# Designed miniproteins, single chains, continued (2): the designs that were tried, part 73

Each design is a single chain, and the fold is of that chain. pLDDT is the mean over its residues in the fold that is shown.

## One batch from the design tools (miniprotein)

Design m6691
Fold by ESMFold2-Fast:
Structure m6691 (fold): chain A 89 residues (1-89)
Amino acid sequence: AQEALDKGKEAFERGDYEKAIEYFKEAVRLDPSSEVAAEAYDLLGEVYKKLGKTEQAKEAFRQAYELYRILYGEDSPKAKEAEAKLKEI
């Protein structure tokens, strides 16, 4: 899962959004209830936002928020960041 997340970040930094999406989806598939999956969903939301895919971005940020809330609690910094991103799109 971590390797897929790292490859997704590399693709995102290069502006290869199609590859970034594929790798972030793979990271989620390999470990769907982990911190890796939560970060992958957050980054997937950022990619969809860059592409103007508002509904897909919203769903990805929602998944990140739900996972961070479960893993670290509703008042955790990561959960609050994900909630803010979800509300801004």
Scores: mean pLDDT 84

Design m6692
Fold by ESMFold2-Fast:
Structure m6692 (fold): chain A 80 residues (1-80)
Amino acid sequence: LPAARLALEAARLAIGKATGEALAKAIAGALAATGALFTGDPREALRGAELALEAAKLAGDEEAVALAEAAIAVAEALLA
């Protein structure tokens, strides 16, 4: 699922820069995105992307923010 791949990449970037609460959110996002890759569930991809976006914003990673926003847009399009 393309949304899950984008969410996982965003979460991985956030993990590299995040500490504390941001790191916890990035790990949760990576787990949800990984689950979505196995199940094909766009709801799990969306959850992973939203967690990755929060983590990226807290970490100040603009690339991770952009990837997470793209993942959200793709997942929302699949759920419409």
Scores: mean pLDDT 82

Design m6693
Fold by ESMFold2-Fast:
Structure m6693 (fold): chain A 77 residues (1-77)
Amino acid sequence: MSVQQLVDAMREAARKAGLPPEILKKVEELLEEMEKADAEQAKLLAVKIGSVVNEASDEQVAAFHEALEAELAAMGV
């Protein structure tokens, strides 16, 4: 899986999960940094994105993980 595939999957998952606007903004800012990062930095940014998503409700966090798995599966990952 490329960094771009992970970014695209995470962006779509965040959109589908119905995350609050303030959390979506933070996630998009981190995804933009991740698109410019090397593989090691991208892993650290993915962890930060997970932490930001965890600021949402339990239902929104679950929806994000389900959507992310579905997007990655659709990409053949």
Scores: mean pLDDT 81

Design m6694
Fold by ESMFold2-Fast:
Structure m6694 (fold): chain A 59 residues (1-59)
Amino acid sequence: MSEIEEKSEKSRELFEQGKEALKKGDNDKAKELYAQGYVAAGLDKEEAEKLAKEIVEKS
């Protein structure tokens, strides 16, 4: 088991939490969780926040 695989699983876990927040209508929480997921996947904070916003607003 590698550290890279653990980071990937953490990212997926954060995306799942973001999806649950979206289902509850907590768009701000969903943006935070998706952004954290992208950062865990290796993106910088600014790019992660832009992608998280696009996903939440696209929905």
Scores: mean pLDDT 76

Design m6695
Fold by ESMFold2-Fast:
Structure m6695 (fold): chain A 65 residues (1-65)
Amino acid sequence: PLKKGIEYLKKGDYEKAIQYFEEAIKENPDLAVAYYLMGEAYKKLGDEEKSKEYFEKARKIAPLL
């Protein structure tokens, strides 16, 4: 799920990327990179509030991301 999410993110399909990142988080709730990439995807969609929430979650799990 993570790799497919990244591929959709790169080609601009942000809604599909988010669905794959949600699946990745469901399988591993401590996967900080998936939260970070959800933040990026929401930012691209213009959902600044969701973007900030996911960046904050990623930071709390892995501050170096």
Scores: mean pLDDT 79

Design m6696
Fold by ESMFold2-Fast:
Structure m6696 (fold): chain A 71 residues (1-71)
Amino acid sequence: MVIDPDEMEKLAEEILKELTEEREELEERLRELLEKHKAGEATPEDLARAAAIARRLPDEVVEELVEEFRG
């Protein structure tokens, strides 16, 4: 079941508050989550985590990583 967008936003906000990692670690984690998504293995929690990490990274970095995984 796909999680409701409002619940995804709440989950992303909670994950964002828990993120204390440096930029390089966040980039690596986002890359891993995008790989899981491309493989069709991403859970709703993974997607919310990716959204939270994306909010902490510069838009340019997020855009570059997303393009890398567009296939």
Scores: mean pLDDT 72

Design m6697
Fold by ESMFold2-Fast:
Structure m6697 (fold): chain A 108 residues (1-108)
Amino acid sequence: MEEEKKKEEEKKKLALEIGKGLILIARGVAKTVVENALKEGKLTEEEAEEILKEIERKTEEALEKLEELYKEGASEEEILEKANELALELLRETERKIKEAIERNEAR
């Protein structure tokens, strides 16, 4: 009886760790995309530094939100769905900032 409750808590903890891993993978991908854009001359060093700082900030916020959801008693499915949402948001925000910088640099 208590062992079944422990098993459910262990599964939720595993979902949290997988979700954190997904967010960290998204951070790695986002950083690589920024570094490649800088290397290709699409971004200035200053623009790349600002986007990289934002990636770090958004990653920390995403990890905190996921941990808060876990502490509030969310299910395994809710934790993984939120992790996917946060990871995708991080990637989309990174893409948007790079596109905005490219458009600004092409206009001048």
Scores: mean pLDDT 85

Design m6698
Fold by ESMFold2-Fast:
Structure m6698 (fold): chain A 55 residues (1-55)
Amino acid sequence: SEREEVYRYVEELAKGFSEEDKEVLFAYAEGALELGESLEDVKALLEDLVAELKS
């Protein structure tokens, strides 16, 4: 499912983040999917968010 793919993607992308930070990213991604955003758009936005958090 798209949710399972997003969970896997967050785990890979946010490696080393706290569980609390991962939960925020999951909640964000689930919200975007609920609003009808594509999986590709959600992944791109997660990449941008993680990059900003690391900066």
Scores: mean pLDDT 80

Design m6699
Fold by ESMFold2-Fast:
Structure m6699 (fold): chain A 62 residues (1-62)
Amino acid sequence: ELAEKIRKLAAEYAALIAQPTVDPEKVREIRREIAELNEKLMGREVTDQVRAPALPTAPAAA
């Protein structure tokens, strides 16, 4: 579910930057949301072990 929300926001971000007149505030909000959701997704998999930052790809947490 988190990954789905991130994908949705990424699509909106891509659409925004494709426009001739980009709203910087809207871009900032979307980027912020993506960052937050990404952190939640990563933390969800490695919550028990907070030793080092996870890799950008699937951390192989089971």
Scores: mean pLDDT 67

Design m6700
Fold by ESMFold2-Fast:
Structure m6700 (fold): chain A 71 residues (1-71)
Amino acid sequence: SSAEEAIRYTAEAIKALKAGDIEKAIEYLKKANELQPNEDVEKAIEAAEAGDIETALKLAEKGAYNLLRLS
């Protein structure tokens, strides 16, 4: 399902954020949001683009949790 694919991309984004690969993380978050729009994932993209990696991580983790309810 689109929700399962969005969860996978959000998980890859979280890994990239933790590794400091912010450009890749933003790419994965955008793919997740395109598959299954989620406000927390959208806010995670905004935070990551602003360089607020701590906020981006928290929002991406929250988004992944919310997406699990749809899969």
Scores: mean pLDDT 84

Design m6701
Fold by ESMFold2-Fast:
Structure m6701 (fold): chain A 75 residues (1-75)
Amino acid sequence: DPEEEARRLVKEADELYKKAQEAIANGDLDTAREYIKKLEEIARRLDELGFTEEANRVLKKVQELDRQLKAAEAA
């Protein structure tokens, strides 16, 4: 069921986003990079399933995290 898979992926993305923000805040940049990559995979899968709006929301969160991560790495 694509809808049930999409619901699970969105929930996983919400959890990963929170974990990525905490990892950046704690200076655990390697862990944050891994969470961001997993979020990118989730967004790609959501788009493949036809859930483009959900995929775009996850991608915006990825862009925000990537910006925060790059700022932290440059500090």
Scores: mean pLDDT 87

Design m6702
Fold by ESMFold2-Fast:
Structure m6702 (fold): chain A 99 residues (1-99)
Amino acid sequence: EYRKIATEAMKEALEQARKDGVPESTLRTGELVLRGTEYAAENEVEEEELRRRLEEALEKARAAKAAGDEEAYAAYLEEALFWDAALRAAELGKKLLAE
């Protein structure tokens, strides 16, 4: 329930931002965060697994940057943003439901 509530709130915020004429680059960042949050809401993935995926994406981004591969660097940063959003959603949900 908590993950679904967070997802719906973000979805509404993105719809409003589109209506307000916010730039597509800003909307793309918001969409990646929303997708990560949705992934955490739809899948029972452990925080440790989400953290590992985030670290892998950041490692690949660093390697691409060192190689001068700007396209791969940008792609891995987007992947890292997705996993960061998923991890944050899972952590927040755990705190809200903590007994």
Scores: mean pLDDT 76

Design m6703
Fold by ESMFold2-Fast:
Structure m6703 (fold): chain A 65 residues (1-65)
Amino acid sequence: EKEKLVAFIKRLFGKDELTIDEAAAVLSLYLGLSLEEARRIVKERFGRDTVTPEEVADLILELKK
């Protein structure tokens, strides 16, 4: 459920832009990946210094297929 995942991420960090490390922590938690692997995935997908909670939620839902 995307809406609940976005709400959880926003509650956890209290902001609309996450660092790569913060996004990686969320991926690690939901997908059971190491922080190093999650950080690599986020960097490869977005190529930016920050990502939105919605982008992180979409990535998690895509990878859970």
Scores: mean pLDDT 80

Design m6704
Fold by ESMFold2-Fast:
Structure m6704 (fold): chain A 96 residues (1-96)
Amino acid sequence: GEKEAKQIIKDLDDGLASVRAAYADGLANGPFSLRSAAGMSDAVRQMSEGMRDKVLEDTSLSKKLKEEVVKKSDDVAAESQALRDQAQAALDQLLS
């Protein structure tokens, strides 16, 4: 129901916040931390895609709640991918 949808959205927001923090740490602390940020970005993107698929199959959620979670999942996946690409670009510049 609504409580479950809110928890998923919170978990997605928390995951993205962790990726943002890891990327900032990577920029400050160099290649090992940037590689860790890229890996965390991939993990959060995969988690958001998995939650999206799971929510679409959940018969306890209304259409509106499913649409809200799908939108949040897509937004989080897109920003995680962008942060991963930025971490990789920063790594490429440090290794060039």
Scores: mean pLDDT 85

Design m6705
Fold by ESMFold2-Fast:
Structure m6705 (fold): chain A 69 residues (1-69)
Amino acid sequence: MPPQWGVIEVTKEGEEKFEATNASEAMLKADEAVKRGAKLLGIDLVSAAADDPELAKKAAKLLEESFKK
């Protein structure tokens, strides 16, 4: 069964949450949010690691980058 991902973004308009059905979709949405200047509050990496550990690592890097100085 495909993993369930939760990604939360914070923009100037406020906090938005969306869910993706797979790791690739979650990463795409997270990357787009970061490019819009949003900060990510969390990504469900546990579910992703079970289905695609490489994508989980990329998602973790996107989350880390959004919080960098």
Scores: mean pLDDT 59

Design m6706
Fold by ESMFold2-Fast:
Structure m6706 (fold): chain A 55 residues (1-55)
Amino acid sequence: MMKTTRDEILAVLEGYVSARRAGDEDTAALLRRVGRELAEEAGLDYEALMEEVER
């Protein structure tokens, strides 16, 4: 019943990039895990989403 949009997943992964830049490794690891699980649940390519946010 929960529908996570591609944009919501990208926002989570952008949070991961920001946490990495700030040196917050615990938050970065958490957001990376959440983003992957959300991408798999939505049937989206996690690798492609990660490449997009790391540009």
Scores: mean pLDDT 78

Design m6707
Fold by ESMFold2-Fast:
Structure m6707 (fold): chain A 86 residues (1-86)
Amino acid sequence: DPKAKEEEERKKLAEKGKEIQDRILALMDELARMAESGRLTEEERQRIIDELLALLNEELEELKKNNAPQKDIEAVENGIQLLLNS
């Protein structure tokens, strides 16, 4: 049944998206902790931003593969643009 296979694939992509989101939250927490300590160097900030950009791009690809609503895709794209302009 092609429909059952598509639904299972969408569920797997959603689970991968959750894993990516958990990793994004961990990196954001690291960035916040380093900023709070007053020891956030430009190099460390750039490293964390690069890691976040990699994870956000992975999430964007998973959303596109999962045929996510355009609003969800645009939200991730806007997040990427905000990080690039920071």
Scores: mean pLDDT 74

Design m6708
Fold by ESMFold2-Fast:
Structure m6708 (fold): chain A 116 residues (1-116)
Amino acid sequence: SIADIEAQVTQLIAQARALADAGDFDAALQLLDDALRLLTQLRVRLGKKLSETEQEALMLLGAGVALYDKGDYDRAVELATEALRLLEKELGPDHPLTQLAQVLLHMIERARKLAE
């Protein structure tokens, strides 16, 4: 059901934050990817289209992940921060996609501190 997918997304995002806090960044990123996939499935089932702002934010998140993967944490934080700002303005702070972006930014910032 739609409610089951929403509950699963919330659980995956919470688990990803706990893994990021534990320093397991690869596992955290995997759960965030799973959550994003489920949010995409939910959006399609609801017949909702992405706004231009949501599309821009998702592109910035993808670019941020690519920079994180290359070890460019400073630029990754910059792009993830801008994506979060756009999502908070468009969807509000409580939206699952906004929460996903918050956890991703938190993960990248923790990885950056450990790389210093």
Scores: mean pLDDT 87

Design m6709
Fold by ESMFold2-Fast:
Structure m6709 (fold): chain A 71 residues (1-71)
Amino acid sequence: LSGGEKAILSYLYGQGGKPVSVAELAKASGLSQSTVSRHLNSLVEKGLVNRERVGRTTLYSISEKGRELVE
């Protein structure tokens, strides 16, 4: 994983499976929202992060596979 992908996974792991937005991840990681979105797309494709749509908002949480990789 890239440094940005690792940072996002570690943050999501620390959230205990709570879904978070791109804006929250950008603030927590110090990365831009566009950079976070690119890393999230990669992590979802790898099956390490789950993507969920709640109304107009897209939220992200760590998958079981992602938790195993961080643990």
Scores: mean pLDDT 84

Design m6711
Fold by ESMFold2-Fast:
Structure m6711 (fold): chain A 55 residues (1-55)
Amino acid sequence: GPEELARRISERTGMSVPTALAVARDPVRFAVAVHDLSKVDPEAAELLRELRAAL
């Protein structure tokens, strides 16, 4: 579920679970975070896309 995806993002990026969920819900913050993560951790970027799709 969404909390499991947020925990996996937290483990990879250091973002708290509430922060990962808040970023995934905000279309502007989501777009920026996916772009930035795609440069340093493509797997974290994909998890964030999956989290947004699961919400």
Scores: mean pLDDT 89

Design m6712
Fold by ESMFold2-Fast:
Structure m6712 (fold): chain A 79 residues (1-79)
Amino acid sequence: SNAALAAEVRARLDAAIAALRAAAAGIPEAERLVEEIAREAEAAVAALEAGDLAAMRAHLARMRALAGELARVLAEAAA
């Protein structure tokens, strides 16, 4: 069912977001980006639960864009 799939996806996303929060800790811009990724992840799961695959894809695309920004911020902080 969509609900069972959404629960599995949510558990995996929660674990990934926890790892990103650990990596971003102490870098305010990175912490902000992780929280934006978390919000898009929640919206993607909600869209999946509703069966709105178009909305889910849009939220996943925004997550990918934010992840690219996060990678740049983390690289700059490491330099």
Scores: mean pLDDT 88

Design m6713
Fold by ESMFold2-Fast:
Structure m6713 (fold): chain A 77 residues (1-77)
Amino acid sequence: SEKLQEAIEIVKDKTAAEAALELARRGFKVVDTGYNPSEAYLAQYDEVIEVPSEKAPKGSYVVVEIDGKKVLFVNTG
């Protein structure tokens, strides 16, 4: 999905707050944000995508609704 790739590019190297603001500004539906998601929390979402980030805090996440799916993007080291 082109929307999925766009969201990955926005999330990369940004804090959860920065990513959420930019995603919302570009018309994405932001569902949640946080840090260090539990396994039980991750199980609520349709897809979990690890975003390798050099500049963002490890474990920061944002949840976005893309093509009817709730997708969680988490920054990894």
Scores: mean pLDDT 82

Design m6714
Fold by ESMFold2-Fast:
Structure m6714 (fold): chain A 55 residues (1-55)
Amino acid sequence: ELEKLKEEKLKEASKKSLELIKEHESDKRPEVAARVTAESLRLIGDALEEVLKLE
């Protein structure tokens, strides 16, 4: 039950991170790639914090 909710939150964060990367795939600027990577990590970090709150 709780484990399923944690999995769903992490899956959703991973999906959103991949979508963000995909949306910027055609942009070859290094500064954009750096920002997209930082935002993807932020999304996963936020999901991990939510998972910790479920403890």
Scores: mean pLDDT 77

Design m6715
Fold by ESMFold2-Fast:
Structure m6715 (fold): chain A 69 residues (1-69)
Amino acid sequence: KWEEAFEKGLIAANRGDLKTAAEYFEKAVELAPEGSEEQRRAYFALSQIYEALGDKEKAEEYRKKAQEL
């Protein structure tokens, strides 16, 4: 469940499809157990994707969420 969403996010990111990668990593956050390492990894991945998209505000928000877990 979580693994599938996270894997699809990685595949999209490797293809340069950053918007699709963000969508899958957002799903991974929703599917991960609250406070888990899986949720932290998904938040960190989102921060990197939004930074690459030029959305600095969202990148910072997700980076903080990853650090707080």
Scores: mean pLDDT 82

Design m6716
Fold by ESMFold2-Fast:
Structure m6716 (fold): chain A 61 residues (1-61)
Amino acid sequence: MIERLTPEERRVLGYLVEGLSDEEIAEKLGISRSTVNRLKRRILEKLGVSSDEEAIAAVKE
């Protein structure tokens, strides 16, 4: 349920789909790498998946 993601989480997920690293996402959003990692964990929890690859696959369906 992608509509349950916050705008910040959706931006992180969009950059993950583009193949950006955590560091590159942090730089583009002006946040820390630890914040990116926290947002990634929330995305995985909300999508009910256990990996970044599964999260990317879920939004490409």
Scores: mean pLDDT 78

Design m6717
Fold by ESMFold2-Fast:
Structure m6717 (fold): chain A 94 residues (1-94)
Amino acid sequence: MAEKEVELTVTLPPGQSAKVGVSVHADVPATVETDNGKAEIRPGETATLPAGTLSAGTNTIKVKVTAERDGTVEISVAAGDQILATKTVEVKAA
């Protein structure tokens, strides 16, 4: 099993807060986990999980991805239709 913890940084303007979700796309069978939930991903599929509410200023979102084999994972943080951060990572068996 290949496991990777991915950190995404989202900065919101002063006085703003946003309720956000995390969308994870994997090219291999994977499981994605946040503080707010866990989902299984089929190869080439996207899973969406709640990621809580972000505050004004700099926020850090941690996403744990466990893949059955080496593969590529794309992670996006969005508030509704607005994408706030995206990160693509390679997950490898250590």
Scores: mean pLDDT 80

Design m6718
Fold by ESMFold2-Fast:
Structure m6718 (fold): chain A 73 residues (1-73)
Amino acid sequence: DIEEKLRARARGLAEALVANPEGLEAGFEEAIAELPPEAAELAREAFEAARAGDLERATELLYEALLLAYRAS
């Protein structure tokens, strides 16, 4: 199930970003530059949520961003 795989990926990414937001910022910005604009905006909101320590919100926003990117491909 693609949705289950995207949820798992979103959770893993959110956990990494919460643990080390500053260390991952440049790489994250580079990765999202290749996403559709709507997905990139959600991913940036997810990064801000992760920086604030909001793991659940970061996971939800990353899942939505990944789902939009998947549908656009």
Scores: mean pLDDT 85

Design m6719
Fold by ESMFold2-Fast:
Structure m6719 (fold): chain A 55 residues (1-55)
Amino acid sequence: MVKLEVKGNEVTVLEGEVKVKFLDGSEKILKKGDKFDKSEVEDVEYEGELEIIIK
């Protein structure tokens, strides 16, 4: 399970891991405690269930 918290454009990984592909062509694997800006994201890959908390 992957759990993300979204506050405006800031996304925090609360649980699990996601692979984020950015608009500049870079890729990162983000884990618990990592943050990224969703406005810079082209695609997000994850395994299993995703829960999103919007604030």
Scores: mean pLDDT 84

Design m6720
Fold by ESMFold2-Fast:
Structure m6720 (fold): chain A 88 residues (1-88)
Amino acid sequence: MSEEGWKLVKEAEELIKEVEEIVEEKIEKKEPLSKEEAEELRKKLEEALKKLEEVLEVAPSPETEKLLEEAKRRKKELLEKIDELLEL
């Protein structure tokens, strides 16, 4: 993977981690997400996946394919949690 590819992977992981931390904090405090907060978190997850898809398009490898599949799984789980918090 190129230097630029590693940077995109790192940026994508940081975005997913930020969403995970916010969701975990809201669950722990039993606080609902606002519609605005939920939209921002969804946008961050979409941005993270776009970065990983870009890496896969430029430099396809089993490692980048695995990272994208793991990110898609994490996104699905986080979206379900966001929807639950929005309904509170």
Scores: mean pLDDT 81

Design m6721
Fold by ESMFold2-Fast:
Structure m6721 (fold): chain A 70 residues (1-70)
Amino acid sequence: SEEEEYEKELKEDWLKKLKELLEKNPEGAEETVESARELAEELLKSDNPIDKKYGELLLEVIEEFEKYKK
């Protein structure tokens, strides 16, 4: 669906930006990941299904980025 395609593009964009940040500023990348993790946890506690979905996508990107760093 168009929604699934949009979610995929959004995750790919976020992952690309994190990878670029890691090359330019590794410390800033770690800070960004920690902030994103906190935001994701907050969003996942929301009663709004859109916020929950956004939090899930954010955690998926963080997990993929952590795999990339290894």
Scores: mean pLDDT 82

Design m6723
Fold by ESMFold2-Fast:
Structure m6723 (fold): chain A 97 residues (1-97)
Amino acid sequence: MRIDVEEQLAIVEIALAVTIATSKDPVVRKAAQEILGLVSELAEREPTVEDVRELLEKIQKILDEAAKQSPDAKETVDELRKIVERGLEKLIELLES
């Protein structure tokens, strides 16, 4: 795998790990753990742009469900969404270059 792709995946994984460690909301922690599992599985192979796009769709569904289950944590879910989506969009840019 390209070093820049590995670094971008590591940045996303670190952001998810920090969310798991610092969030007091069990719904947010569970969502972050599910997303981390999916990102880690993607990192075990050389991902394609299509793989990353499919992952983004799965992540959006996980985060939408988390926001519905814990409305009080909506700001935390929205912030996590922005971080993860931006990270994966950057990964797509790297894979297309």
Scores: mean pLDDT 83

Design m6724
Fold by ESMFold2-Fast:
Structure m6724 (fold): chain A 83 residues (1-83)
Amino acid sequence: GLPTQREIAEKYGVSVKHVSELKKYAIEKYGRAPGNTVVAKLLKAAKNDLELAKEMLDLHIKEGLSWEEVAKKFGVDPSLLSH
């Protein structure tokens, strides 16, 4: 089956609670949640900082920046956010 939110959070070493909260933020602000893997990668790149992960997500969705451009702007490895 599809990996659970908990399984993905554990795989990426991020907080399950932060994965849930970032998904809720995306649904409230954009009407849809990114996949659990995308959310977990964002949180890992943000060092499990929920507010920083929200900012990264906003740049991608609102400003249309690629994940590579978002990674470059925050000084993180693009491979953490790209496919």
Scores: mean pLDDT 80

Design m6725
Fold by ESMFold2-Fast:
Structure m6725 (fold): chain A 87 residues (1-87)
Amino acid sequence: NAAFRADMRRDAEQSVQTAKELIQKAKKFLKEGKYDEAIRYANQAMFVASVAIASAALAGDPELEQRARELYDEAVKILNEAEKKKK
């Protein structure tokens, strides 16, 4: 169904954009030493990126799926760095 794939691609693109914005917030708070804020935004970015991965897969868009996976990995790195610095 072409309409379903188009809807899933649009949803994935919107989720990718949201994940990017959450990652930028997480990076900003990490740089400012606000580790609890950085952890919260990184966790939100991971969740949104996972939704983007699923939507891109359903859309049959491997390039968009790869972009979403890269954002997920970036959010995980921010989360790990913030948790280490908070400790």
Scores: mean pLDDT 91

Design m6726
Fold by ESMFold2-Fast:
Structure m6726 (fold): chain A 61 residues (1-61)
Amino acid sequence: MSMEELKKKLDELIKQFLQALDDKDSDKALELAKKILEVAKKINDSVTERTASNTIAELEK
């Protein structure tokens, strides 16, 4: 997958994640946060990686 395709996928996952939070679907939000972390690691986006890791930890409490 190209870098641009990965960035587009990340944007779409973030959009879906925000929708899951608005819907109060914590299980779906957790799944999406894990996918966001996976993509952020592939593109070396350390800011998004840290944010996703913190979000996963918060949702698993």
Scores: mean pLDDT 82

Design m6727
Fold by ESMFold2-Fast:
Structure m6727 (fold): chain A 69 residues (1-69)
Amino acid sequence: SEEELKKELLKTIGEILRIIGDIIELERELEKTDDPEKKKELEEEIKKLEEELKELKEKLDKISEELEK
């Protein structure tokens, strides 16, 4: 139903915003860090979040397409 799709849309948007916030915080920590080991850990965590963000954006596109029907 359209109502279920709208709920999923809002949930997906909320998850996207949370991950964007997490990436910004990690990027800020990365700028402050001179330790090469910690830099690698932060870069790996950012990469994982970027992959999750990509999946959520793909999900958002699918929900948007279903709402156009």
Scores: mean pLDDT 86

